# Ledger of designs, part 12: designed miniproteins, single chains, continued (5)

Each design is a single chain, and the fold is of that chain. pLDDT is the mean over its residues in the fold that is shown.

## One batch from the design tools (miniprotein)

Design m16411
Fold by ESMFold2-Fast:
Structure m16411 (fold): chain A 77 residues (1-77)
Amino acid sequence: MVTEEQEEEMLKIFEEEFKKTLEYLKKNPDLKKIEELIKLLLGLAKKAEEVGALKLAAFLRKAAEELKELKKELEEK
């Protein structure tokens, strides 16, 4: 299992990368890429849950929900 310290470090990295990715996707909408990222994030969340990284898993699930909302907005427009 990852340590709590390692989980916190990973969480900071994922938060930063997700913010950057979200800004990119808002400027360059790609529905297929958004779908791939949702699937990837949900898969990573499941793996994080399996190793007890619950904070990381919670973040990854929230990130996937945010991408689902973005996808709906882009499909509506």
Scores: mean pLDDT 80

Design m16412
Fold by ESMFold2-Fast:
Structure m16412 (fold): chain A 97 residues (1-97)
Amino acid sequence: MIAKERGRTDLLTTAAGILYVGAQWTGDPEAADGAIQVAKEAGEMGSATAYVILGEALLRFRPDRLEEAKRWYQKALELDPTNEKARRLLKEVEERL
């Protein structure tokens, strides 16, 4: 990852996390959609953590999209196989499918 893209990726990953926490606090699925969008952008730039946030937002606020959440956790593990949270949440979503 080049330094310029990494800085933007880190900022967007942090923003996605803040938006997700805000969505959890308000219980608003529309607030969660903001977290989903920003997390997807950061994930596509190579952030495994952002794909984990994306999957968590889907798992919590969009239960009709569990198969999509599973795919995002799998992508997180492709980027970072050592991501324990992605591994744990992948197991959780598979148990719900």
Scores: mean pLDDT 80

Design m16413
Fold by ESMFold2-Fast:
Structure m16413 (fold): chain A 68 residues (1-68)
Amino acid sequence: LSVAEVAQRAAAATADLPLEERRRLVTIAVLRAEGLSDREIAERLGVSQATVSRDIRRLEALGVIPAP
């Protein structure tokens, strides 16, 4: 999966969510695809690692990013 493909999948999978939540999920998906850790993503977005981990689990459940 390319970063662009992950961004497109995240945007499509979250199209029915509020714009703020959708933007956060797309950003998290892109940063994860670029190889950033949950800690690094949390630091960049100013949120807790638990929030990032929860959002990543959601993205994995939606098929946007590969599950481990």
Scores: mean pLDDT 79

Design m16414
Fold by ESMFold2-Fast:
Structure m16414 (fold): chain A 81 residues (1-81)
Amino acid sequence: MAALAEEVKKGLAANVEATKKKAEELIKEGKYEEAIELLEKALREAKEAAELYKDNPEIKAAFEEAAKELEKLLKEAKEKA
């Protein structure tokens, strides 16, 4: 399923970047609670997707990497709150 894997990877990369930018903007505005809520939701969705694609190593790895990035930003947001 080359087409599906490519679309998932492209969509995931775009979604992670959009989420990171929005969270950073909320943090800059002092809206730490909103940033934390956004990041927690995105992290949960990424972890659920990694579990869903557990039999597809490439897709699973992409979601696991996204989850790690989101978790790191979430920890930083919580430290600023």
Scores: mean pLDDT 78

Design m16415
Fold by ESMFold2-Fast:
Order: sequence, then structure tokens, then C-alpha cells
Structure m16415 (fold): chain A 74 residues (1-74)
Amino acid sequence: AAVARLEVRVRDAATGELLAEHVFERPADVGEAIRRALAEAAAAHPGARLVAEITVTYEDGSVERATAEFTGPA
């Protein structure tokens, strides 16, 4: 199904602090949008353990959620 909205929230894994929030309306490439958001957060917080909370809302109103752990470059 076509994606209506993509939300990416990045938190510090140790504290739960929200470090970044990105919202994309009707993204042309969902994977690329996620990749750029994660790369930007990693570059801003080198060496930190990060958790991405990803919410995908489809045009039919259905919602998918995912989480991914990653680390900023040392």
C-alpha cells in the first residue's frame, strides 16, 4: 500500500531522551527517508547508543511500528 506518512523518532538508548524527530508526508522512498534520518542522528551523536522508533501510516489508515537500535560512529 502507498505510504501517507512516515515518522522517525530517535532516542538515547540509556536515558530514553528524544534526540530527533522527523516527519515525512507521502515520502517517495520510505527506505531512503529512514536511512537519511538515522544517518543524521548518528552523525550528531557519535559513539552514542541510539533507538529509532519508526511509525508508517498508510493511505488506508493502517499503521505499522518498528524499533531499531544503532550506534553513532566513534
Scores: mean pLDDT 81

Design m16416
Fold by ESMFold2-Fast:
Structure m16416 (fold): chain A 93 residues (1-93)
Amino acid sequence: MEEYLKKALEYLEKAKEYLKEGKYEKAEEYARKAEEYLEKALEAAPTEEKKEEIILEIQRKVTIMAYEVIDGLPKEEAEALAEEKLAARKAAL
């Protein structure tokens, strides 16, 4: 489980780097690999609570990537905004 989640996050980071370089074909390839490892992580998760934790970590990473790639924000600012957005979602539950 944790090894699959780690691989998914690593492939998302590579997809982000290729997107920043304008290498969209490579970015898509690594995004697909990230999706494959995310599916394996979810299948290996022993509880629904653990599946929710995996989904939350992926949502955090994707939100950070969106702020960095689309809005051109530095990693530190992207991480701060992503955490604020996810905290708001958690408070709504």
Scores: mean pLDDT 79

Design m16417
Fold by ESMFold2-Fast:
Structure m16417 (fold): chain A 73 residues (1-73)
Amino acid sequence: ETTYSEARQKALALLNKIASEELSKQKTPIDTESAKKIAEEVAKKLREESKKRPDIKDELLKYADALEQFAKN
């Protein structure tokens, strides 16, 4: 059984990896609009990864939802 703690650590590691990759593509200083676009792309990639990783799917979707909410506001 994947514990909540293990699932959360794996989901956070993947979130950090994807976020770092998207942030590294930014060539100029990040403004609010760029931050929202990065959050939207990270959320999209987290949803895609959730389809491949059922053990951490719920945690990935929680982070994706939070990032999409940030991008919309």
Scores: mean pLDDT 78

Design m16419
Fold by ESMFold2-Fast:
Structure m16419 (fold): chain A 65 residues (1-65)
Amino acid sequence: MEIKKVVFRFAEPPELGTAARIAMELEAQGAEVLGLSVEGNNIIVWYKGDPDLEPIAERFGAEIL
């Protein structure tokens, strides 16, 4: 099963804990989170599974790249 990557782009640097909350929402949908990185305005997530990313992006005010 291949590792997938998603980038959540924010208008401003995300608040403390936003990456952890995104990981929790992915895991709540049955995904396996393998890694997180915060790079400026972007949260990068490496994961396995097939979560619905759109509600997560909408909830946190992010764009999916």
Scores: mean pLDDT 82

Design m16420
Fold by ESMFold2-Fast:
Structure m16420 (fold): chain A 57 residues (1-57)
Amino acid sequence: DEEKKKVEEEIKEIENYIKEQALSLVKTEEQRKALEEEIKKGQPVFDKRKAETLAKV
């Protein structure tokens, strides 16, 4: 569905923007490791929200 593709692209852009903003704040290897763990931990939440949004389109 065209609607689902559009919503998927918008969600990807928002997720990428948030991740890039967070990564831009890291200055050391320790900060980078901690941030990568947080992103990995947050991935299921992003995946769930994406699935819920697509189910309503």
Scores: mean pLDDT 73

Design m16421
Fold by ESMFold2-Fast:
Structure m16421 (fold): chain A 81 residues (1-81)
Amino acid sequence: PSDVVEAIRNLVNSFRLPNMSPEGLQGLERVEQTLLEALRLLLVDNKSEEEVKEELIRRGLSEDEAVMAVGIVKQIVQELS
């Protein structure tokens, strides 16, 4: 849903610093894209948390990164439900 997408964007933007470098901004953009992809896999493709973690790891994320991404998205979805 649009509300969850905006919540993810707002969360990522909360880590933005006033004088952030272009590299830092690109890093935040990559985090946002990862969270939006996790959201798509959970809500559109109707995958389980385990399946989403496996897919993110297959795409090059570490296990810890995949766990954090799924956890963040799940919490936002639960809070807006």
Scores: mean pLDDT 79

Design m16422
Fold by ESMFold2-Fast:
Structure m16422 (fold): chain A 58 residues (1-58)
Amino acid sequence: KKFKVVKDISKSSPDSLSLKKGDVIELLSVVDPDHVKAKNLSSGEQGLVPLVHLEEIS
């Protein structure tokens, strides 16, 4: 499942993913209600992403 990043997100921890507005991510798993593990399709990196900064691509 693919999501679009709605704002720039700087890497804040070793487990988090740095993202830019307009990046497309692939959902890998749900970690908790507020965070998902995802792959950034632009960079190939994997990490934790806050769900509030993602919009589903239909």
Scores: mean pLDDT 78

Design m16423
Fold by ESMFold2-Fast:
Structure m16423 (fold): chain A 59 residues (1-59)
Amino acid sequence: NAQLAEEGTLVAKYAREMAAALRAGDWEKVDEIYEKLAQELGDKEFAESLRKLIERAVA
């Protein structure tokens, strides 16, 4: 499924950017990335779950 593969690549890209922003202590950037991911996927709950997972992983 090309669409699923493309979505996976998009999620990986935003996850990496969000982790970098969290390590830098840039919470404003984290919020921007979260909103962009939620909009791109059309799945706010998934984007929120991913954000929480990355926050825990970076700590």
Scores: mean pLDDT 76

Design m16424
Fold by ESMFold2-Fast:
Structure m16424 (fold): chain A 59 residues (1-59)
Amino acid sequence: EEAELDAVARGAQRIVDALNKGDYETAEKAAEELARETGDPELARSIYIMAKKAYDEKK
């Protein structure tokens, strides 16, 4: 099975949870951990931007 996709899903969830609490530092930490787990900083950054955009649209 594709463990990398599971890591992406968990990382995205951590970023979203932190942003929902207004904790931008924790959200950035979660994105850094996602980059480390996947070895793909561009993917992690893209996910962070998408999550932040969704959060900002809620305001």
Scores: mean pLDDT 75

Design m16425
Fold by ESMFold2-Fast:
Structure m16425 (fold): chain A 73 residues (1-73)
Amino acid sequence: ELTETQLKALLIAELTELWLERPDFDIGAFSRMPLEEQLARLREIVADPSASERAKAAARRAIEVLEELRRRQ
């Protein structure tokens, strides 16, 4: 089982990949959002037809990490 620290490291990695694909994605602003707003933002990226497949894949993996963190609360 992944620790909370490992899950947070994976989240940072996916958000970094998302920022590299979408330089307008503000990781700092995203990190200050409530969990439900973070999930909504990532789902918007997954549904965005203009987003690259790499950005969508990173957003999907970030959603999986956030859902796991939510389950541990």
Scores: mean pLDDT 85

Design m16426
Fold by ESMFold2-Fast:
Structure m16426 (fold): chain A 78 residues (1-78)
Amino acid sequence: DLEKRLKAYKLFKEAAQAALEGDNEKARELLREAMKLLGVPEEEAEEAVELFLNASDEELEQMKQVAEAAIKKLEEEL
């Protein structure tokens, strides 16, 4: 479902921005919502969230750029 993937990547981008701003609680909630939309089991989603919150600012900026590129490609397919 392209619409679910688009929403998930938008949430990943927002989560990376929140983490860069130091709002780890917002980043955590946004990541959980994205993983839920993609059908990721809760246990695996929590592991991914913890790995994400331990990422460096450089890694978060890279993740944000990757999410933005994915959003653009998906919007071109809709």
Scores: mean pLDDT 81

Design m16427
Fold by ESMFold2-Fast:
Structure m16427 (fold): chain A 92 residues (1-92)
Amino acid sequence: SMKQEEAAKKAKEALEKAGGSLKVEIQGDTLYIELSGLSIHQLIAVALYLIGLGVDGKEVEVEIKGDTLKAKIGGLSEEEQVEVLNWLASLG
């Protein structure tokens, strides 16, 4: 969806301005993200947010290695994908 791609672009731009980096791939109802250049406290906040989505029934995998967070979030509606990307943009 164009709305999801626009949200991803805005999240990338916001995080780049904050000194971080965001990679996003959207495959159907699955969102793949890779975050780097953020503080450990910000990475922990992202991980906790995503774990919360898993508690609420989404298919969530989160991995932190060094200063990089990778996540896969499945079962998201288009609106939920936009909400996740908008939340990530708020960190920037």
Scores: mean pLDDT 84

Design m16428
Fold by ESMFold2-Fast:
Structure m16428 (fold): chain A 102 residues (1-102)
Amino acid sequence: EVIERVKEIIENSKDYKELLEAAKQAIERGEDPALVIGLVTAAKTMYDGKSKEEALEAAIRAAEEVLQAKDDPVRFTALNLQAIGDLLELERKVKEEEERKK
């Protein structure tokens, strides 16, 4: 169900900015960390100039890794911290782009 929801959101998103916003909303709603990390991974993949298909594949792999790490607290925490770092970096990039457009 988490994987299917990741697919649905990515398929319905136009660009990495919509995926970033979806990830932020998922955090605010207390959604599954696998969903959040999947969406952040997809946003970063698309931001790096990769295709939507590559973003979907990367997101699914990331979400599955989080689900598998559920019983490994150190790995689970590390994956969550990495995703937060990526989210904040992408937000900074969005802000920089908007400031350049004025």
Scores: mean pLDDT 82

Design m16429
Fold by ESMFold2-Fast:
Structure m16429 (fold): chain A 84 residues (1-84)
Amino acid sequence: DPELLKKLEEIQKLLDELREALEKEDYEKALELIEELIKKLKELKEYLEKNPDVLPKEVKEKLLEQIDGAIKQAEELKKEIEEK
């Protein structure tokens, strides 16, 4: 599925950029990247919910759980950085 791959590639790029920003202690940039990551994860979740046939049901359910977990982790990291 080309659209699914594109969304996953966009998320991977954001994760790589976030890692680099955190290594450089660029918390302003890290905060921007976390917000964009949360947005892209929510878009991926919506895409999977609207396109149930792009993945087998069991694979989709596991990926949705991973996305929900990733969103929660990103939201907690955002709060931690905002408190610094």
Scores: mean pLDDT 84

Design m16430
Fold by ESMFold2-Fast:
Structure m16430 (fold): chain A 69 residues (1-69)
Amino acid sequence: SSDDKKVKKMIKNFSKQAKNTKKDNGPMSDDGIDQNVDNIRKLAKGMGMSDSLVDKMVKQVRKILKKIS
């Protein structure tokens, strides 16, 4: 769906930002991953995203952050 495509684009943009943060600050700790996940959850809820969609996005973001850490 159109919404699914928007979510995937948002995840790609977040992945790019996370990569830039890692470049400046080095590998992200597990605590740092948890904090970034909480920040994106807060942002997504603030945008009116449903709880189910937020959960799916947070799960994907956590996987991306762990892979690039």
Scores: mean pLDDT 73

Design m16431
Fold by ESMFold2-Fast:
Structure m16431 (fold): chain A 56 residues (1-56)
Amino acid sequence: DERYERLRELLVRFGVDPERVAELLERLRAAEERGDQAAIAEIRRQLAAELEAAQF
């Protein structure tokens, strides 16, 4: 999962909690495997909120 590993590294670098990133990316990967568009959209919104809260 090169793409997921790279995204994890970037989010942690920008100050998002590593445990929270791992949880959300695992859920995102599972939702993408199932093609669950509603779950994908919700998890992406949660990732964006975590990133927003972690910024300067």
Scores: mean pLDDT 79

Design m16432
Fold by ESMFold2-Fast:
Structure m16432 (fold): chain A 60 residues (1-60)
Amino acid sequence: SELELKILRLLAEKGEATARELAEALGVSQSTVSKTLRELEKKGIVKHNRKTGTYSLSNS
C-alpha cells in the first residue's frame, strides 16, 4: 500500500524510528502506523527493538 511504501522509505532514510516519529512525519495517526508496522514485522520486512521501541528494516 501507499502507507507501507512511505514507512519503508522513511526507515531507509533514518535507519530506525518509533511508530510515533513515523506518524508525526507522515501526518497519520500513531494507531494506523503501529498496525502497518506490525503487519510488516509479521512479513519479516521490519524488525522491532523492544528495548528502544524502534523499528528498522530487516534487509541487510
Scores: mean pLDDT 82

Design m16433
Fold by ESMFold2-Fast:
Structure m16433 (fold): chain A 109 residues (1-109)
Amino acid sequence: DSLYRIMRGEVERDIKQAKENIEKARKLLDKAKEYSPEVAKLFEEAITNYEKLRKLMEEVLKLIDEDPEAGLKFAREHGKEMRDLGAKANETLETAVKRLKELIEERKK
């Protein structure tokens, strides 16, 4: 019971972080479209991977609330997929942000 409560809180925090990263990427995507279609595509890829991660984490929350055992099993079975999606989304977003900053600084010159 306490384990399910801790896990639920962690998943809720991770969903919030994914939503914040999606919103940040969406705002930067609009700006990236003005500078480079290739950098814009990187932001779109990051958003896609964060959305996939968010959907999996939301399914974990739904299952925990309906059947805690099923929720834990789903989280374990999809744990690697969620980690891989998060890592890829973070790396892609960091690359896109760095590239966008470089393009903005070049235009200030």
Scores: mean pLDDT 86

Design m16435
Fold by ESMFold2-Fast:
Structure m16435 (fold): chain A 62 residues (1-62)
Amino acid sequence: SGAELAARLLVAEFGLSEELARRVVELVQQGDYEGAIRLLVEEGGLSEEEARRAVEGVKKLL
């Protein structure tokens, strides 16, 4: 599924745990883009710009 691919790419590109990647994908599926960005910055260690691009990439795969 697109959700599984999105989670896998987040792990591969940003070194996120599988659990964190799945939570990000779930937030994007719920339309909580700001929550997904916040989670990526606070727990994923991404910059705000990297997090915004990651969320847009996930949206494209869903």
Scores: mean pLDDT 88

Design m16436
Fold by ESMFold2-Fast:
Structure m16436 (fold): chain A 59 residues (1-59)
Amino acid sequence: SRIEELIATVAKPGEKINFAQAVEVLQAMGYSVRDAVAIISSTGKTELSQEELLELIRK
């Protein structure tokens, strides 16, 4: 629920989340910039679907 609300602050429903927006969501969840960048970079993608970002965080 909270993650979905945070995603809604950076992207509209159905929009892809770019790298910078994904890092912002992780920072809002309590990750450092370095940890957020490392997590998103580990996907090998510069853009994620909202579901892909949710699955990364649900682990």
Scores: mean pLDDT 78

Design m16437
Fold by ESMFold2-Fast:
Structure m16437 (fold): chain A 92 residues (1-92)
Amino acid sequence: SMSLQEAIEALKRALEESGFEVEVRLEGTTVTVVARSEDPLRVIGFVLRLIGLQEDGLPVEVRLEGDTITVTITAENEEELIAYIRKVIASL
């Protein structure tokens, strides 16, 4: 019963609590997260967790440029997108 807006806000909060500066954009059923940290261990830790989710079949794209991680999650519908966001939060 979590809304998409609630899932996005929960993701943003979880990443901010993990030490990232976070911007989240929603376009249709695609969420783009831009997360930045000057702590390389936080950056690498998050990238490794996202790679683990990709290996488990989550349709997540990860790009790392300097201290900035761009995460793109594309779903077929809102319910599926909420489920994917919740899996990312659970991995933090």
Scores: mean pLDDT 87

Design m16438
Fold by ESMFold2-Fast:
Structure m16438 (fold): chain A 69 residues (1-69)
Amino acid sequence: SSLIKTLESALKALEIDETTARAALHETVEALRQNGYEEEAEKLEKALREGDFETARKIIEEVLKKLKE
């Protein structure tokens, strides 16, 4: 799944630096919206806006858990 790959890439980006993390999170918000995860996309966009990378990680991990069954 393209969405799973985007989410996994975002988790890796969160471990590199803030600039890389922000770019990956912006792409992830769009991917979530395109796949019908509107509520998760809005929460992730808010976390990104607030610089709350811990909350961003948790949101991504929860969506990945749902997608992997």
Scores: mean pLDDT 85

Design m16439
Fold by ESMFold2-Fast:
Structure m16439 (fold): chain A 70 residues (1-70)
Amino acid sequence: SMEEILKRRDEIGERIGELNLKMSPEERKAFAEKLLPLHDKYLEAYDNKDLETAEKYVEEMEKIVDEAEA
């Protein structure tokens, strides 16, 4: 559901915030360059009410955040 996708996106946002506090400026730039294209695609899907595509991009963002936390 869109509600579950929004919840996952909020959780990603919180995790990104925590990671940014621990990162150097160079690390933050590299991290943002990976996430921004996916976030843009997520917003397009959200605006079009394309739940399947929105969920795919949330999942890809979660993978990047998981890798950054490892």
Scores: mean pLDDT 85

Design m16440
Fold by ESMFold2-Fast:
Structure m16440 (fold): chain A 119 residues (1-119)
Amino acid sequence: DPLVERAISVLEEAIKVLEQLKKLAETVDPRLAQQISKILDELKTILEVLKDPNATLEQKVRALSRAIYLLKQAIDLAKEMAKLATGETRQQIEKNIEELNKLRDELEAIHAEMKARVA
C-alpha cells in the first residue's frame, strides 16, 4: 500500500530526528530526555503496527493518529529545550523542530488520505 509505505518512511525519519533530539536533551535536561525516550518507545511500537501485514487499514489509521499526537508533544518538548539551550545546541534543536513540523505535516496529509479510504 503506497500510503502505508509513505507513512512508514516519514515516521522512520521522525524517529531519527527524535533520537538526535533525545541526545541533545541529555545535555540540557535529563527529565526532557526521559520524556522524549517514552515518545520514541511508543512511536517504535506504532511503526510495528504500520509494518504489520495483518493489521487492518483502520488499525493503521488509528496508529498514525496516535503518532501525529506524539509528534506534537515532541515538538512542544523541543520548544522547551530550545528555551533552556544556547549557541550551537539551540540552533540544532531549532533545526530539529523545523524538520519535525515538516514530518508532522506530511503524516497529517497521509492520515487524511488513509482516513478517506476507510470512510
Scores: mean pLDDT 90

Design m16441
Fold by ESMFold2-Fast:
Structure m16441 (fold): chain A 66 residues (1-66)
Amino acid sequence: MEITLTLEVDTTGLSEEEKKKAIEDAKLELVGRAQEILREILAKDPSAIPKITLKLVVDGKTTTLT
């Protein structure tokens, strides 16, 4: 089972500090969503080995998180 989670962040009009905060918050959001999905999958099938890929898109630029 392979799952890809993508979250987009628009930093238009933000200061450098606000951009850093938004990116960090987005990373925490992706990790939290991945953990919730893992919990639900394992609750239904404890033997499952899901592969989760996290993608963060900042102003149209994609970064893959591992």
Scores: mean pLDDT 80

Design m16442
Fold by ESMFold2-Fast:
Structure m16442 (fold): chain A 66 residues (1-66)
Amino acid sequence: SAVDKILEAVELGKQGRVEEAVRLATEALREGVSPLTVSRYIRNAMMEGWYRSAEALNRALLEVYG
C-alpha cells in the first residue's frame, strides 16, 4: 500500500539511503497518503533520533506541496 512506502522510506532513511527514501515518500504522497500522516511519521522519526528519515520525509512534502 502507499502507507507501506512511507514505512519503507523511514527504514531507508535509517540506513542513510536518503535519496531512495525521498523517492518512495514522494510516490506515496502522489498516490494519496495524507500529508498529515507523513507529518506524524516525521515527528516520530525526530523523537527516535532518525534524523535522515525525518529529512527524507520533509523533502518529499516540500516536493509535492512546497
Scores: mean pLDDT 91

Design m16443
Fold by ESMFold2-Fast:
Structure m16443 (fold): chain A 73 residues (1-73)
Amino acid sequence: SEEAKKRLEELKKRVLEALKNNASVEELEEIAEELAKFEEENKDADIELRIEAGSLLTMTIMMIWVKKKEEEN
């Protein structure tokens, strides 16, 4: 749907901005939660949309992991 595509574009922008600005763990976790909710809401969406959402979620989780390792030291 157009709504789903627009929402995914917004989430992509937020992930890219978070990466550029070295966002906090809390901010990244918020984005990851929104991406996970997007995936649940769009289970019937086109495969391409689902792959993009899944990739963004994976990247965001990886960034959270890296930052947590740095902050826990």
Scores: mean pLDDT 82

Design m16444
Fold by ESMFold2-Fast:
Structure m16444 (fold): chain A 74 residues (1-74)
Amino acid sequence: SIADLAARLEAALGRLAAALTAAVPERAAEAEALLAAVRAEKDPVARLKAGLAAAVTLDEWARAAGTSASGLMA
């Protein structure tokens, strides 16, 4: 279901944000705020869309630091 997909994406985003925070501690507050915004979405479809956008943003921050989401989650 969309809800199950959203839940799995949220779990993956939590792990990615933790890995990014370990690699780029200066981004910790921004990553936490980004996850909070995703969790604030009450509609499962809107939450999934926000989660996918958050994944792109976290990858962009990782790449700016010389790594990638894939690299952090390896």
Scores: mean pLDDT 83

Design m16445
Fold by ESMFold2-Fast:
Structure m16445 (fold): chain A 76 residues (1-76)
Amino acid sequence: MEVIVTIDTDKKLTPSDIVNAYQGVPKPLIEVEEIAPNVFLVKYDDSLADISRVKMAASRAAGKIGGEGITVEEVK
């Protein structure tokens, strides 16, 4: 699965910020690529992760509880 995550924040976030915010993973289950400032292409195995977990990781990286300002859209 591939999704585009847009984070409305005044801070410049990096792909590693999103990966590090992903909880419960002893190894990287997601691949994160920056395609624009605070806009990330996230690739994940949908058997091990889901879109809700990706959105939660983005929310944690941005310090936004509840996901305000976080938009996640599927590429396919």
Scores: mean pLDDT 70

Design m16446
Fold by ESMFold2-Fast:
Structure m16446 (fold): chain A 84 residues (1-84)
Amino acid sequence: TEEAYRLVEERFGERLAALNAEARAAIDAKDYAAAAEALRELARLTREAAEAAREAGLPEELVELLRARAEALEAQADELAAKA
């Protein structure tokens, strides 16, 4: 429901946005070690958001999308760490 989407956004939106901005700034600065760390933290929070969405009864497709997003962020972090 729209209410469940808003509750997840209220709980995680600000922190996810801050970490995404931090990762982007680190990438722009070519600080790949800091970028990898920020992306790992972003992946962790994205997994927490996926579990919160599941508990709130949001569609399984959305939960799976968030989990896939977290996996992609972790893979990107590993790739950037290799360049550090």
Scores: mean pLDDT 82

